# Ledger of designs, part 52: designed miniproteins, single chains, continued (4)

Each design is a single chain, and the fold is of that chain. pLDDT is the mean over its residues in the fold that is shown.

## One batch from the design tools (miniprotein)

Design m13789
Fold by ESMFold2-Fast:
Structure m13789 (fold): chain A 70 residues (1-70)
Amino acid sequence: ASPTERAVLEALLAAGGAPRSLAEIAREAGVSPSAVSRSLRRLEARGAIRLARDPATGRVALTELDLERF
């Protein structure tokens, strides 16, 4: 995984499964919100993470993690 993908995953893990906005994840990870969005898509595409998304709020929560696919 890229350094950005690792930072984004660490920010999600720090949330402990609590829903977070892309802006909150970006601040925690030290990257842009667009970098968060790209990293989340790549991690989900690989099956490394599973997210619960609220389309009304844009908030995401980490529900499943597979480090072997990271």
Scores: mean pLDDT 82

Design m13790
Fold by ESMFold2-Fast:
Formats: C-alpha cells, sequence, structure tokens
Structure m13790 (fold): chain A 65 residues (1-65)
C-alpha cells in the first residue's frame, strides 16, 4: 500500500484556514476510529490518520492563538 507522505500533508494543511484544519482533524480522527472498530484499516493506516489529525489540530491552534 502507498504510505502517506506526512511532510506533504503538513505543507498542504498549512495553506488552509483554522476552520478547515479543524474539519480535516475531525475527519481524520473519525476515519482512524472507524478503522479500529471495523478492522478494515491496518495499524499503520490508523496511525497515519491519527497523525494527520494531530498535525491539523496543532496548526489550527497556532492560527487561533
Amino acid sequence: MLKMDMEKVEKALKTLSAEQQRLIGRVSYLLARLGEKTGELSEEQIAEYREVGDIAEQLAKEQEA
């Protein structure tokens, strides 16, 4: 499977508004949670979605400060 490039994800997220970053963070956390409950995602994919969520939430907080 193609591994998500977190450096490119972070750069893309930095171009977005705080509201858009929070939305992406929420969606990414939801996908990770659904993957855990359904068993349809690998541990690596779940970790990647959580990491995207963490980056997005951190960037949103930095913009709102």
Scores: mean pLDDT 79

Design m13791
Fold by ESMFold2-Fast:
Order: structure tokens, then C-alpha cells, then sequence
Structure m13791 (fold): chain A 81 residues (1-81)
């Protein structure tokens, strides 16, 4: 992956998290539930995609997964504070 592709994946992932969380109530419980659902959806997507992924697709998936998990963990920490 190019550095530009990695940055693009990270930016799109950040946008996805912000968009998904904006769709739910500002209530802490609803946002935490959404975060859990996103983590579970990620696990299912990774499990389904990995067996057929090319090395390049796997690198893209790794960047997306790691970025998404980091962002979700940061949001979860903010909500629990």
C-alpha cells in the first residue's frame, strides 16, 4: 500500500465512525451499544473476507481494522469517563 492509500483508508474510517455514532441518540448507553455492534460487525467482516483476500487486500483490511478499533476504543473511553 502507498502512504496516500493508508491515509485515505484512515480518513474514511474516521468519517465512518463519526457518521455511525451521529445516527444514534446522544445517550451514553446508545452510543456504547453502537460501538459494540460495530466491533461485532468488524469481526464478522474480517472472518468472511480473510479466506479470499489477496495480500494487498489484507494490508488494506489490516489498516481499516486497526484504525476502526483504535477509534472505537477512544470513543468508548470518552463515553465511560
Amino acid sequence: LSEEEIELIKEKTRELVEEELSKVSDKKEEKLKKIKEMKEALDRMVAAFLPTATPEQRERLDVFRDTLLELLEEKEKELEA
Scores: mean pLDDT 82

Design m13792
Fold by ESMFold2-Fast:
Structure m13792 (fold): chain A 84 residues (1-84)
Amino acid sequence: MELSEEEKKKIEEFVKNVDKDALVDILIEALKSEDDKTVLKAAYGLGLIGDERAVPALEKVLNDPKASEAVKKAAQEALENIKK
């Protein structure tokens, strides 16, 4: 249920090669996905980018009673990376 090292490397390469402003908006929307794996990837990418615009969306995920423990952990880790 956690992201594999392969999935993390894919996200890191993608983040390096695209417009970060457009990517932040796409990843914030992806946090609303019903697919836990999509939410994990979005949270990881947002944490790597470190854009404060993601903070309200990540806090909403963390406080969602329907979110799995894995999704909440990913949102918490992303928030810690952004707020440093």
Scores: mean pLDDT 80

Design m13793
Fold by ESMFold2-Fast:
Structure m13793 (fold): chain A 88 residues (1-88)
Amino acid sequence: SSARKEMEEKFEKLFEELKKIFNDPSVSKEEKLQALAKAAGQSDPEYTEKELKEKEKEIEEAKETEPNPDTKKLAEMVLELYKLLKKK
């Protein structure tokens, strides 16, 4: 259906946006958290486990290289929101 296709395109675009935001050092951790919260609100079962797992891994790798413990904690909260996205 057209609604299904529109949703798939929307999710693909959102995934690319999240990946770029999380891999961009110029974007604040607060903005990354807001982007993930927005994505969680847009989640549906069309997202595959493999796709979500790959994005989650990228965020975890970014967290491990973060020297600021407060920012690292924020990344942990972001990962929790991402896991909630996977549960839908």
Scores: mean pLDDT 58

Design m13794
Fold by ESMFold2-Fast:
Structure m13794 (fold): chain A 80 residues (1-80)
Amino acid sequence: SVSELQAEIAKLPEERRQELERIAREGSEAELTEAFLASDRGGRALLMKYARPEHVPYLVRVARQLGVPEEVIEAAVSLR
């Protein structure tokens, strides 16, 4: 659910949250992919929440390729 993903984001260390938000807002597709693959559920949700609109379809595709359930992907998109 959206509330569960928000709770997972809140568990991230402040420094890591700031770094991932920067990558989401300013990063290239390559930086986003690397960060997404290296992140847990909370980090992936944060990247989806703050990603530039043009990168959202790309992150959705990566999540599907990794076997993330559609329900979780929809919840992460709803964080926006």
Scores: mean pLDDT 79

Design m13795
Fold by ESMFold2-Fast:
Structure m13795 (fold): chain A 98 residues (1-98)
Amino acid sequence: HMTPPLLLHITTLDKSREKSREFIERLTKELAEKGIGELVAVSTPDSALFRFDSEEQVREAIELAKKIAQEVGLPEIVISLLSESGELLSRETWKTPE
């Protein structure tokens, strides 16, 4: 059961550090520009953790992550949704459509 605030951990599984860095940088910038959530931690080049105050913001962040991954050409990303206490609520390995 999802109850805000929620944490979203996103990591790349690509061997290309350049694409991973571009993905994390673009996602972080686009979320900041839209005022959606806050950046909690980043582990360059391949992962970031964000905090959100609503399920709607989480949904928008996930859709942005999928869009950016496809545009950057990443084959897959791992999206983990956590409670405020760090309990894993859901995890998906999303593969870019082709």
Scores: mean pLDDT 80

Design m13796
Fold by ESMFold2-Fast:
Structure m13796 (fold): chain A 81 residues (1-81)
Amino acid sequence: SAEMEAILAEIERIGEEIIATIEELLKDDPVRRKREVAFARAMIAHMIAEVRAANDLAFARQALEGLREMKRRYEEELRRR
């Protein structure tokens, strides 16, 4: 559905913003940065796959909200530095 595709696009967008925040947080630690970025990319890809497989709008909205919360936590960590 159009709504499902919009949610998936938003998950991808927020996921890339999380990755950018991780890169900034770990700019002085290239080994940890590479590892955590790889983990975040895998997690986001897995979430997108799960949302597509479930094909459930309520589940998709919950996944998106969980990702938004994760983004908020990373941004708060960046602001403390």
Scores: mean pLDDT 89

Design m13797
Fold by ESMFold2-Fast:
Structure m13797 (fold): chain A 60 residues (1-60)
Amino acid sequence: SEEIKKLNEEALEYARRVSAEIKEALAQGDFDRAAQLREEATQWILEVNKERHELAEKEK
């Protein structure tokens, strides 16, 4: 579906952005921010997987 394709594109863009922010936080010694960003990314990935499943169900 087009919605799933857009979701995958947004997921890739988000992953690249968050990866860069985590690397920057670690380079600055901001381990708390790096940990927070990793936790937020994990929660976001779980939500994306749930949304992907719901979109697939709507196509049935």
Scores: mean pLDDT 81

Design m13798
Fold by ESMFold2-Fast:
Structure m13798 (fold): chain A 85 residues (1-85)
Amino acid sequence: FTEEAKKLILEAIRKLMEEDKEFLDTLIKKLKEEFGIEVKNDIEEVLKTLEKIMNEDPVAFLKLLNSLPKEYLEKILEEIEKLGK
């Protein structure tokens, strides 16, 4: 990922976590189940964890996104498009 792409993805995810508590809970659960990473129920801590995964293992990050319910993946992509324009 480029730095610009990482920033757009993380900002899209931030916005969705702020708007939907279930999305935040789903990300925390997936991080624990898929990577064994326990994260505080805090948007900034989740975002820091996601950025670390994107930097260390981009393929694992893509697998994480693909493990989310389809509706959340679609919302992330829509938000990235809006932020990138």
Scores: mean pLDDT 80

Design m13799
Fold by ESMFold2-Fast:
Structure m13799 (fold): chain A 80 residues (1-80)
Amino acid sequence: SIIEKIRELEELLAEFVEAPAEERPAIIEKIREVAEKLPEEMKKVVLETIERLEKIKDPVEAKKLVFEAKGKILELYEKM
């Protein structure tokens, strides 16, 4: 179901923020795999979030971006 994929995505985004740099590429690939199974509007939010997360060095900014992305995805789900 879509909600199960959203939960998996939320877990992967949380894992990404806490992960050492060496593990982050593998987590990004898993996030991309889940995103491919989501509706196009949600997929777009996820892919834009990952692109921005790869450029952010501040963990506080990274956590804020993840929080905002989760909110956008849930809003899109509620509109379905």
Scores: mean pLDDT 83

Design m13800
Fold by ESMFold2-Fast:
Structure m13800 (fold): chain A 85 residues (1-85)
Amino acid sequence: SLIDELLEAGKELIRYVFKGDSLLQSAQERMLEGYGDELRENKVPEEKIRELIEMFREGLKLPREEALKKYEEALRKIDDLIAES
């Protein structure tokens, strides 16, 4: 489904943008906001969007090693959302 494709896109965002070092934090924040908007347009519950987005933002504030753990938590959260869809 389109929702499953969007959730899989979130996993790619974590792998290549947030776990990578190729972008400035400001660019990562913009990509995160765009992703949240797409989830809202596809009627993912706001509570789940908020939890997921907050995990990403907390990762951006943490040292690299701690950030990677937070991003792994976000990946598991996305997997749970896909399983529920």
Scores: mean pLDDT 75

Design m13801
Fold by ESMFold2-Fast:
Structure m13801 (fold): chain A 73 residues (1-73)
Amino acid sequence: SKEDERERLARLLTVLASLRGEKITPVEAMKLSDEELRKRLEEYLAGVTDPAERKALERIQARIDETLKKRKE
């Protein structure tokens, strides 16, 4: 896929937001600032209780840190 890591994070936020009844599209999530995206992802991560899902989200969290750090430097 030619999608960048930022788009993947935006799509993850869309899925997590839907679990809380929020209507956020991937396009809208991509328009969030890097700080807003990180903050919201961290909020939703706190609600995840399934061990397998948590491991997958930890991998994405590492990608968030790497991707957003590189874009600011």
Scores: mean pLDDT 70

Design m13802
Fold by ESMFold2-Fast:
Structure m13802 (fold): chain A 91 residues (1-91)
Amino acid sequence: KEEAEEALERARELIERAQELLKENEAILSKEDLLEAGVALGLAGIALGVAKLLLSKGDYEGALAMAELAQRLAEEAIEIIRRGIKKVEEE
């Protein structure tokens, strides 16, 4: 239970960080990078929502798995954004 709750909190923090980073850099990112990051972030939000539902139903193992998926997707969104910024700076 505690592991699932911690993973859920971490996933939420990563999604918030990814959303802020995307908003701050949307003007300089390519349309392709914006779409890829947006899709990854959207999927992260869905996984977080599923994790919350599973946690509320007492499925702690399922909640942990979905929270970890949300974390990976949010980290992917952050990486896409960072790579996009690097392309603009080092082109």
Scores: mean pLDDT 85

Design m13803
Fold by ESMFold2-Fast:
Structure m13803 (fold): chain A 100 residues (1-100)
Amino acid sequence: SARAEALLAELIEREGLRPSSVLLLRLLVDFTGVETAELMLQLEQGDDSVEEELKPYVEKFLPFLEKIKKKIEEELKKKGKETIEGEESVELFQKVLEEE
């Protein structure tokens, strides 16, 4: 969505986010909606009053994050690896997101 893309672009530009953080933020927006990204941006701008508004979105996101984590662990097991680092972790995360 154009709104999500604009919010993500603004946050990336301001914070200099790593590729893995960008993917995680994208996943959060896709799962919980653009409102979560807007609240996160407000929090980063110094509006701590949005923390309570973020709580229900975080709670919705946590089970989905655990599901994605399990999918990543299954992919690592298929490749005969216990851990991954850097670029490889980003590529695996992108693959899991595409397949869900």
Scores: mean pLDDT 59

Design m13804
Fold by ESMFold2-Fast:
Structure m13804 (fold): chain A 83 residues (1-83)
Amino acid sequence: SMQEERQQQINADSWSSLSRMFLVTLKKMAQNGEPKEKIRQLAENFLQKMEEQIEKETNPEVRQRLQEDMKRFKREVEEILNE
């Protein structure tokens, strides 16, 4: 339904914001000298949650947005861990 599609877009926007905020947190943790293994584990836990959201998503447009957000998150985590 149109109402479900709207809710799916809102959920995608929320996940996009959450992933960006979490990346800022992980970068600050790295800058503060937190162990890279801890940062990796936190990132992997978040990625698992994103993957679960993608699996449940029935809207192809929203699914694509979530998949692109996950790819960006993976790339930026790798950059953080290589600093």
Scores: mean pLDDT 84

Design m13805
Fold by ESMFold2-Fast:
Structure m13805 (fold): chain A 76 residues (1-76)
Amino acid sequence: MRARLDDIRARAEREMRELADLVRGSPRGRRVAETGRQAVLGAVDYGLQSGAPPAAVERTVDEIVRRTREEVERIL
């Protein structure tokens, strides 16, 4: 379980760093990327503390990443 949550976190963190880099010149974009990153960290932390199924955590993280990417693409 922990290994899968670590993989989910690492993948989402990489995608969030890429999105943050794309919007470095935009104060609004930086806020969107940072909000998404914090939401990902919170979802993974909740999964670790509560014993939530990794698949449920993965779905939540994927949705956060998808929404953040869509907002970043609209800013670019």
Scores: mean pLDDT 81

Design m13806
Fold by ESMFold2-Fast:
Structure m13806 (fold): chain A 62 residues (1-62)
Amino acid sequence: AAAARAQAAQDTAIENIRKMREEDPSVEVSDAEKVIRETPVFPQAGGAGGAAGAAYALKKRS
């Protein structure tokens, strides 16, 4: 359900950060990774949309 979707979105975001580090090891993305890990896995206001939004925002920052 929504919680499972949010968890999957966080996992995807973490995986994307790993790829960024692999492609550009000079870039420190540990802060972004830590934020994802410490951010509660729950919808911001619109269920699954919240999780998708978080993943998108992280991609935008990269």
Scores: mean pLDDT 58

Design m13807
Fold by ESMFold2-Fast:
Structure m13807 (fold): chain A 83 residues (1-83)
Amino acid sequence: LAEKAREYIDQAEKAIEAGNRDEAVKFIQLAEKYADELEKRGDYPAAAVIYFRLAKIYEKLGDKEKAEEYRQRAVELAERFNA
């Protein structure tokens, strides 16, 4: 799960670098799905890392609202693990 989420986020970043927004969106959606599954299984550290990377990607895409949502979610999961 964590490996798949990282692979998809890496591919999303490469697609953005190449200017292929449609390709990037597909990989972002896959990374979101796997990050959600990691969270549901209690792998909060892995989920937090993917959510933080998703926040950076959405910031690069100009989606400030989603970037803030994912940044906040990553922080909440990181704090939950340290509690």
Scores: mean pLDDT 80

Design m13808
Fold by ESMFold2-Fast:
Structure m13808 (fold): chain A 98 residues (1-98)
Amino acid sequence: MLTDAPAAGFEVGAELVVKEVKGKDAEKYGIKVGDRFVYLGVYPEAKKGYGATLLLARADDPSKQYRFIAISGSEPEEGEIVVQLEGTDTILTLGPVE
């Protein structure tokens, strides 16, 4: 069940900007640096050894919702979060919108 708990200091409804993109699948999903996502919540049922699973929607198309796995041990110092799009090689660094 999706929970409205904050993740990496971001509350539900916060906008996050893509600061870095890695992986070949990113173009298939139309994800690029400068894209914005809205944090919708977290799935509390993370399996042992897995990071939390976050639900994010595209800010430009909220019908497009994706599950991202937080990469364990990679919480950045500047309020950024590193996530992987579930089932893909796509790794994003997300940060606050200024």
Scores: mean pLDDT 73

Design m13809
Fold by ESMFold2-Fast:
Structure m13809 (fold): chain A 79 residues (1-79)
Amino acid sequence: MSPAEIIDKAIEHTRKLIDWIEENKDGLSKEEALRMLDSLLQGIDDLRAHFQSQGLLTPEQEKELQELKERIKKLKESI
């Protein structure tokens, strides 16, 4: 698998997990939801650090990752 394919799949997977948490937050404890969201934020930061340092992250992918981070932060504020 190419690095670009790995990054794109990670972005898509993260988006689906955020959507799932938004849909299921009323059935989750606040602590469970916050732990999941914190885990996703850490995963995004680790992904960015790894691929950006190697010059493998496109500006479009960087923007998508930043938008996902902002979505998670707003969702944390709503919980």
Scores: mean pLDDT 83

Design m13810
Fold by ESMFold2-Fast:
Structure m13810 (fold): chain A 94 residues (1-94)
Amino acid sequence: STEEKIRALRREVLAVLNREYARALAAGDLERAAQIMGLGADIKDIADESIRNKESFEETVKRIRELVEREGERHGLPALAEEVLAVIDRFLAE
């Protein structure tokens, strides 16, 4: 189902973000950890809203992609943004 696909995408994206969050904390980079945590919260909100409103998978992906590209550029997280976008592209190819 679309809901199950959105939940699966959310889980995989958050796994990437949680790994990088733990790495930032281990490095003592509290500013980067906060940025990653904020991005994760915003992605959760988009996914949860899309599930509640029964939005398409394609519209949900578009909103998450736009957020990741914007925040990745703004906070200088290009490698993290690229990895998250690769997860999204893999789900779109299924």
Scores: mean pLDDT 86

Design m13811
Fold by ESMFold2-Fast:
Structure m13811 (fold): chain A 84 residues (1-84)
Amino acid sequence: MENERKKRIKEAVEKDKQSAAEYKKLRETQDLLNKIKEGIDLYKKGLEDPSIYEEGMKAYQEALDIINELLTKLREELEKLHHH
């Protein structure tokens, strides 16, 4: 009985550490998604207002760079899923 309790405590500590890491990843992903959205929105505004067209184009390019980074990370996670 005591050996099983010690194993369960170690597993609970490991799960808590994993949950903290997942929360950090979620927050970082949300920040990146917000940057993508802002970049696309600014680009769309630049299409309607020529005075900010160059700023919108730059923001759109930065958003594409973020999307490419997220796609690369997604491919890495899918590769891990294939190996179980």
Scores: mean pLDDT 77

Design m13812
Fold by ESMFold2-Fast:
Structure m13812 (fold): chain A 87 residues (1-87)
Amino acid sequence: KEKVLEELEKKLEEAKELINEGRYDDALKILEEIALELVRHFPEHRKEIHERVTSTALSSEGSSNKEIAEKLLDVLEEILEELKSEL
């Protein structure tokens, strides 16, 4: 649904602003919300979303909250762009 993707894009921009402000813990909370909403609204893509998010988390083990937030932002941005191309 177009409205859901628009709302998630707005949250993604909010997470970008928080990262720019050095508020990485707050950014991570918003990024987690985006991932959960993606799974809720696109259950047919749940396995793909889960694998991509989990792979990012595992590759970021021992990284700073800044690095984790930046990597999650990139992955979620890619997923949103792919879903927009299907709608």
Scores: mean pLDDT 78

Design m13813
Fold by ESMFold2-Fast:
Structure m13813 (fold): chain A 67 residues (1-67)
Amino acid sequence: MRSQKYKDAMLSVLSPEQAKQFNDMVKKLIDQGMSLGDAVSQAIDEITGKMSDEQRQKFVDNVLKLE
């Protein structure tokens, strides 16, 4: 699944605390009626604004490696 691969790539670059925040956000959005794909996309947009440039670069590299 594309959404699952992106979720895993994001979790790989986040600190344990940030990973918990990301997972909690995804769960909240799903509870509000969003699909997994939409929830992951929304959570990625939110969390990337809080990430360092290094974390952002690692996320992009992980996504490209999964492709």
Scores: mean pLDDT 77

Design m13814
Fold by ESMFold2-Fast:
Structure m13814 (fold): chain A 86 residues (1-86)
Amino acid sequence: LSERQKEMEKRILELIERIVELLRQRGTPAHLEWVKRIEEALEKGASASELLDLLLEMVGDLERRGDTETVQGISDIIREQQQKIS
């Protein structure tokens, strides 16, 4: 149970790092504001649950904006994380 939770936390952190890189590459003010929020949450020691809530809020915001390309990029990052299963 404890080890499984730690594995999920590592996956979430790796996902976040790659999502932040994607947002920075896109470089719009909206994307950079989400980068700032994510980085502040990480600096404050946010839990995996809090980080997931923040990511869901971000995806919802991007979908409402019609930013389907960034949402698809996030989906690709998630798929790549699944490939790390040896």
Scores: mean pLDDT 77

Design m13815
Fold by ESMFold2-Fast:
Structure m13815 (fold): chain A 67 residues (1-67)
Amino acid sequence: MEEKVREFIAAVDNKDHARANKLLLEMAKNATPKEIAEKLGELRGLPEALVASFEASMANAGGAYLR
């Protein structure tokens, strides 16, 4: 998962939304939005409040693309 989270960060930073979405779907198969958000917070050094906000956004995005 950590490698996929790093690839996701790189895709987002490069505004490659198609790649970011693909990586999110791959991570969602093996991890919850909470786990993904926590790993993003760990790797980006984000404050806990921002990690929680990002978790909510990830849950909405993951739900839309899993249907």
Scores: mean pLDDT 65

Design m13816
Fold by ESMFold2-Fast:
Order: sequence, then C-alpha cells, then structure tokens
Structure m13816 (fold): chain A 69 residues (1-69)
Amino acid sequence: MEEEIRKAIENRDYKKLGELVGLSEKEVKEILEKIQKEMLRRHILEGVAVTKEEFIERAVKELLEIKKK
C-alpha cells in the first residue's frame, strides 16, 4: 500500500492515488497542492531545505491518515 502510494505520487498518477485511498482524483490533487504549499512556506520562513523525497513522505503520511477514517 505505502509503496504503491509513493510510486503513484512520483508518477503524478492522481487517479491511481484516489483509487488507493478512496478519494476522487480532484480531491487527491487538492491535498497534494496543500502539502506542497505548506512545505514551501516552511522552507521560506524557516530556511529549511525541502527535498522531493520529503514531499513524497509527507504526502504518503497524509493520504494514509485519510484512508484510516
């Protein structure tokens, strides 16, 4: 599950992400955009370098939390 979510994020396969977590493609895109904006804000305000790998880890965690509910 987690590995499949990670790979779908890397491939920008929002439809597959929606199927994996029980959301629509549109809802998945909105969640990923929100995470990206929050991470960018933290980078600007706190000077912390944000990598693609950190974004993927954060997105995987958020999507797994949604699936639990």
Scores: mean pLDDT 76

Design m13817
Fold by ESMFold2-Fast:
Structure m13817 (fold): chain A 80 residues (1-80)
Amino acid sequence: MTYLKQALASAEGAVEMAKKGKVDQAISLAEAALELAQQVPGAEKAVELTQQGIEALKKGDVDKAIEYLQQAIETLRQLL
């Protein structure tokens, strides 16, 4: 599995956990997505969006976090 596909899977998992109110699990998956996306050339925008999503989760802004993470997912999909 490539870093790109792993980052995408982790980011999608983070959104799912956030939607279920599992904020700690969402943060863990978003942090994994961030580390993996940093290894992908051209994923700089996805890295920034994932970072913003993590910060929103830590602040309790779950809806904002989902928006940022979904934008990161879309950006990563464009690199497939």
Scores: mean pLDDT 87

Design m13818
Fold by ESMFold2-Fast:
Structure m13818 (fold): chain A 70 residues (1-70)
Amino acid sequence: SQFQQLQQQLGQTGQQVRAELADERAAARTEQERLDLSGRIGSEVVKRSKDQIQQLSQINQDYLAQQKAQ
């Protein structure tokens, strides 16, 4: 399904971003550095996946509208 394909694409983007930051993740010494890095990873995934996130939002809206119609 389109939903599963979009989720798979988001997962792949997340893995790619984490791989790109692997050295920085290994060098993180404090909990704060790890949290900051996690935030950077999340922001980069969102930035690269704006179209996929928009499509997932549309699918969710369509699903909710379908449920309301029943």
Scores: mean pLDDT 78

Design m13819
Fold by ESMFold2-Fast:
Structure m13819 (fold): chain A 92 residues (1-92)
Amino acid sequence: MLPELVAQVANLGVGSPTIAKRLAGIAAAVLANTLVEAGMSPERAAEAARRVYELITSEKNPSTKSAREIVERVMRELGVPEERIREAVRSL
């Protein structure tokens, strides 16, 4: 019973607008916190987080893997150290 319910919930998670927004929100929060800890202003971190949120929610099939790839790319573009990028994507 439990494994079948987990599989059904996971399948409903792929392409659900609500779950896509939750994944995007988690990824955006992780990005924003990492950027602030790296010395970025909260305002600039919020702008980058908004961009990550929009990128994830615009995907046809958002997943933890694609969210990690988006967060990693945006952090590298913003000059975040590789150690902090690794820690951030691991938390996703």
Scores: mean pLDDT 73

Design m13820
Fold by ESMFold2-Fast:
Structure m13820 (fold): chain A 94 residues (1-94)
Amino acid sequence: IKVTPVSREVARKLGIIGAIEEAALAEKKGDLERMRAAILEAAELSKYATVSSPVAQEMVKIIKEAIEKGLSDEAVREAGERIRKLIEEAKKKA
């Protein structure tokens, strides 16, 4: 097994995906506070790293739109639902 140093950018990319998945799980539970926190985390990480997948890029766009709308309960719910649908579609193709 090769030990390869992990760059901060790689760690942030993994963190973005994890935060997006957490937002989708929180949406299923109806936990708006957890969804809001996950959206903010993904947005902060996205400032310093790019995601290569077109699906992940669309998810980051949804997150930024929710923040621009002021993270209202409606905007958070819409963002969480859209992210969940994108994850489900990606899993069907994998």
Scores: mean pLDDT 67

Design m13821
Fold by ESMFold2-Fast:
Structure m13821 (fold): chain A 84 residues (1-84)
Amino acid sequence: SSRRREVERRHLRRLVEEIARLEGISPRTAEERVRELSRLQGIPLYTAALMLLARAMLKRQTPAEVGLELDRLVEERNRELARA
């Protein structure tokens, strides 16, 4: 559905923008890195974005703090998708 695609696009964009902010790169460069990882690993774009975000966050935060924030982001997305 168009609503489901909008939710998926919005949540992916949020992760890309956060990666860009944390790494000090442009959103375009962050998106290119996400697409490259997705292609190389054969995984969904959202999963690739979560992996890159986790790597960026682990440079400044504990694994426990990173895990809680990633769980929150995934739960918010899944909750919206269930209503889409």
Scores: mean pLDDT 90

Design m13822
Fold by ESMFold2-Fast:
Structure m13822 (fold): chain A 85 residues (1-85)
Amino acid sequence: SSRELLEKTEEMLKNKEPVEKIARQLIEALRELSREFPSVRGTAESLIQTVRGLLDEYRRGLVSEEEAYEELRRILDLLRRIYDS
């Protein structure tokens, strides 16, 4: 389920796993979320593009590892609120 994939992504972030690995896992969680909940598909697709942009900027050295972790945490916090509702 998308909830389980998001929980796994949160654990990966807590463990400070590589930014690329966390970002890819989050994209998979967002794809699953859009399949389970068609009403949030637009939001999920927008967030996938945001994560892809973050990953590109990180690979180019435009954002630090710490900044990338902070942005990934903000996205996860947003998604958590959707599940708590």
Scores: mean pLDDT 85

Design m13823
Fold by ESMFold2-Fast:
Structure m13823 (fold): chain A 94 residues (1-94)
Amino acid sequence: SLEEAKKKAEELIKEVKEKIEELKERVKNSTVLSEEEKELILQSLEGLEKHLEELEEELKKAKTVEEVEEIIKKVELAKEALDGLEEYLKEKDP
């Protein structure tokens, strides 16, 4: 149903936002990353946060399951990007 699809999308957005906050703290507390690398990564994470906020507004306006599924795909791409950053950080600063 549309209601169930929206709940799934909301839960996924919440999960991705929590991961962004976790990675921001990890980057800020790193003793291995240069200040320039930290600034670039934090700027990218802030861009993802803004994108997720835009997707949350689109989700509120969504009228069909298909529209919600399109939003979920975009959130999943953001999650994959974060997973890649997490692996990079683990390799560089284990």
Scores: mean pLDDT 86

